# Designed miniproteins, single chains, continued (6), part 10

Each design is a single chain, and the fold is of that chain. pLDDT is the mean over its residues in the fold that is shown.

## One batch from the design tools (miniprotein)

Design m20331
Fold by ESMFold2-Fast:
Structure m20331 (fold): chain A 85 residues (1-85)
Amino acid sequence: SVEEAARAEAPQIKADIESIEKYLKENPNLPKQTLVNLSVAVGILVALARIAGDEETVRLGYKVLAMISEKLGEKEEAEKWREKA
């Protein structure tokens, strides 16, 4: 099942989100399209982490989504994600 597959890949999902967080911190001047693409990728990873029951990784993903939204100038969206983290 998707749930069993997500659970098996939980460490990789966490590593991927951590990698994106590091990339965002190391690259302060990313193009808007790159930030949008990373937001989609993190959203998918958060959904998989949620299916896996990995609450720590879900919270990390929300923190990263907040960071992306802040970089996009989306203040209300950033605050929404910060509250979930």
Scores: mean pLDDT 88

Design m20332
Fold by ESMFold2-Fast:
Structure m20332 (fold): chain A 70 residues (1-70)
Amino acid sequence: RDVFALAEEAVALGQKAREALANGDIETARQYFEKAAEVAAAMAPTPEGAELVRRSVLEWGDEQIAAAEA
């Protein structure tokens, strides 16, 4: 598992999600946040850590979407 490559991919997906939000594409942003959460979870060395990371990224994404909708 190349943690560096996964980190780069997760950051790129998060950036695409934020760009989609800037354009008002909430559904596209949601899809990119979900992809970023999966990639970030893959970086965790334990199943418990993977679940925590996935939930944290998805919660952060939901907050970004809610802020953009307000």
Scores: mean pLDDT 79

Design m20333
Fold by ESMFold2-Fast:
Structure m20333 (fold): chain A 97 residues (1-97)
Amino acid sequence: EKKKKAIELLNKAGKYIVRAIRAARRGDAEGAAEYLEKAIEKLEEALKLEPENEYIKKALEEAKKALEKVKRGDLEGAIEEAYEALYYIGKAIKELK
């Protein structure tokens, strides 16, 4: 079922966001960017399965903002946006259950 596959992808995205936050907290901008790019890939895949899901769209938007902040050296701001992405991932999973 599409919803079950979307939930699996959202869980994978959430795990990558958590790894990105940990990397950013260590000052590892390259690691943070790599994990955010992997999370964005999983969120894009989830959105293809559930194209009208507003929470997946918001999670993707926040993950992209986090990546842009990492690229600008704003690791603290990137952590904030990454937590917003996690919040929306959680909302999306709850709605799809």
Scores: mean pLDDT 91

Design m20334
Fold by ESMFold2-Fast:
Structure m20334 (fold): chain A 79 residues (1-79)
Amino acid sequence: AAEVGRAAGEAGAISPEQAAALKALLERALAGDLAAAEALIEAYREAARAIAERAGDEELLREAERLLAELEAKVRAAL
């Protein structure tokens, strides 16, 4: 296993393909696409879940989901 892969996972680094997909969703969300904004929030929720699962911390997962729900409400209010 590549040490770089492990360090990237712990640092929260994403692949170039994932970065491009998130950029495309962000550009659509900034253009006023609510569905793109919701998809972006879901991608963040999935990333937070993967990090919490790797850490073995279910309380961190619940806290991250609650914070993401607050972010979703703010994004929806702004659009």
Scores: mean pLDDT 62

Design m20335
Fold by ESMFold2-Fast:
Structure m20335 (fold): chain A 64 residues (1-64)
Amino acid sequence: SELKEEMLRLIGEILRLIGEIFELEQQLKANPDDEALRAELARLRAELARKRAEFRALSTQIPP
């Protein structure tokens, strides 16, 4: 099923983004004035929000 394959792909992407965000948050704790790290964190958080929205949209396509 294409839906199942796409949901699994999105889960993988979401997990990777969570890991990347965690690593950058740790780096930002060491360098709190790093504007580049803050910008990258904002970008990844926005990407995570979009992927979560995509996953929700796919979930609504599963018949009852």
Scores: mean pLDDT 84

Design m20336
Fold by ESMFold2-Fast:
Structure m20336 (fold): chain A 81 residues (1-81)
Amino acid sequence: SERELIIRIGRKEGVLDENGTMSLEKAEKFIEEEAKRLGLSDEQIEELIEEARRLAEENGGKLTIEELQRLVDLLRELAQK
């Protein structure tokens, strides 16, 4: 499945753990790098980081693949504005 492939690649690249989750620290770095590449403002980057922190609070400081996909979708919406 696509989810299993993403987990395998993410674990190989060291960005996902054995459960297919990413730590908040790694997620914040990923969001900052991706948002800067897409030309987002510092204010928009902070909005994305705040959403990542909110999602991580629900999951013991980690984000699932589904939550990471939500953040990427939000990032792309902000990049189109």
Scores: mean pLDDT 75

Design m20337
Fold by ESMFold2-Fast:
Structure m20337 (fold): chain A 68 residues (1-68)
Amino acid sequence: LRDEVRRLVREMSSSDDPEESLRLMRKAAELAREGGAPEEFVEGLLRVGEANAAGRLDEAARLSRELA
């Protein structure tokens, strides 16, 4: 589960489409929730997606590292 979520985060980071990035992060959040991850972790994934979509790449990278 962790590896799959991490893979989706990496795919989001490599995407040049903000809409695609958001879809990938929402999918990662769903998988984490289904796997019984804490709500704070799920919220963290959504914040990474929001930061990336808003062009706040430094914040997105920092948040992604915090989730690992």
Scores: mean pLDDT 73

Design m20338
Fold by ESMFold2-Fast:
Structure m20338 (fold): chain A 55 residues (1-55)
Amino acid sequence: MKSFSEITEEVLRYLAELGVTDPERIGDFVERAVELYKQGKSKEEILEEIRRELA
């Protein structure tokens, strides 16, 4: 899908690559991605924001 589901999958893959294994933290970042998507943020902007928060 080229939509919200695709963004969610990308976020989950990104978190897994960084070694984030805590379900609560994963859930928090997914919820943040949902909120950013609702604000009209692009997939690139959403991933950048998550990367920034993990750094």
Scores: mean pLDDT 75

Design m20339
Fold by ESMFold2-Fast:
Order: structure tokens, then sequence, then C-alpha cells
Structure m20339 (fold): chain A 62 residues (1-62)
């Protein structure tokens, strides 16, 4: 897998097993996906607020 080589590097640097390093990478990947999902939700909400503000300005200008 793509992360197998990185897991070996972490294992060597940290003194943990390859399997432990791989599990650590998988855990960080899960946390990263959750963080991205949260940011996407916040961006979507911000876009809707901006859209509403733009529509109000457009109505004032006819």
Amino acid sequence: SKYEEEARKIAKASGISFEEALELIEEFRKKAREAVKRLEEEITEAVERIKEAVERVARRNE
C-alpha cells in the first residue's frame, strides 16, 4: 500500500513495530477525513450566508 513505506520509516524513527506504525497512520487518516468533512460543512454554511448577502444587495440595486 501507499503508506507501507511511511510506516516503516515511522517504525525505525520511533522504535515501534511496523504494524503499530501502520495502525497509527490509519488512525491519523481517519481523523484527517473527519476534519476535512467539518471544514467542508463550515464552508458550505459560509457560502450560503454570502449568497444571501449578495442577493440582498442585488435586490437593493434592482
Scores: mean pLDDT 78

Design m20341
Fold by ESMFold2-Fast:
Structure m20341 (fold): chain A 60 residues (1-60)
Amino acid sequence: HMVSLEDAYRALKLAVETHGPEVAVRAARVLVNSGLITPEQADEALRRALEEAGVPLPEP
């Protein structure tokens, strides 16, 4: 079963809060690579989490 966009968003927001945006980007990639969410959902969840945290989108 794939996780919901809302669950992904909550997990990535916690990652940003606890470890910072670089770790959140890594977590999003792991979720995609594990087949738990689509790349599109990962991008949207990460963008939303970063916007709420007030940080710019991380660079590669």
Scores: mean pLDDT 75

Design m20342
Fold by ESMFold2-Fast:
Structure m20342 (fold): chain A 80 residues (1-80)
Amino acid sequence: SAQDHYQQGLKLLAQGKLEEALEHFEKAIELDPNYAKAYYYRGQVLYALGKKEEAIEDFKKAIELDPNFEEAKEALKKVE
């Protein structure tokens, strides 16, 4: 499920396995395109990989899907 891929992505991110975490967040979004948290964590991974513009797009998408997502708003401020 989208939730299972999201949770596996979080475990891999905690281990510093950025590219593997990215694949799981991408699968979560593929299965549920409205998964605000998956966009947020994909943005975090993309930023860590130096993909600043893609990270900004993901943080904005997370906020669009969940306007009360304070962590996504703070991440967007820190990137810019």
Scores: mean pLDDT 90

Design m20343
Fold by ESMFold2-Fast:
Structure m20343 (fold): chain A 62 residues (1-62)
Amino acid sequence: EVPAFVHEVAAGDPEALERLREESREAALGIGKVLNLDEEQIRRLEEMLFEIELETLTRAAK
């Protein structure tokens, strides 16, 4: 369930953080393919998506 995942991410659970990184990577690769981004741009997008999601989920857990 999404609520359980939100609390796990906010608590800094390593398994939940790994899942979030994997989802951010998949999203960045998908967007990068559509927008024809280079590998460096995709890496930066992946990191930005991870940071945005982490902050959003941490705020939502409160």
Scores: mean pLDDT 77

Design m20344
Fold by ESMFold2-Fast:
Structure m20344 (fold): chain A 67 residues (1-67)
Amino acid sequence: MPTVEEAEELEKKGEKLFKEGKYEEALEYYKKALEIYKEVLGELHPKTIETEVNIGVVQIVLGVEKL
């Protein structure tokens, strides 16, 4: 079963990749962390919301925009 510790490690990998300018790879790790946080902690938990914000920032940087 996925754990908060697993999600935290995925989030740390995403942060490292983001700092290295590897935005697409960072996005993948943040999305994996978000899936676990939503499952374990729920959608309204501060860690879940923080990860969603990080995903939003990465998507803006990549120029991914809704039509």
Scores: mean pLDDT 80

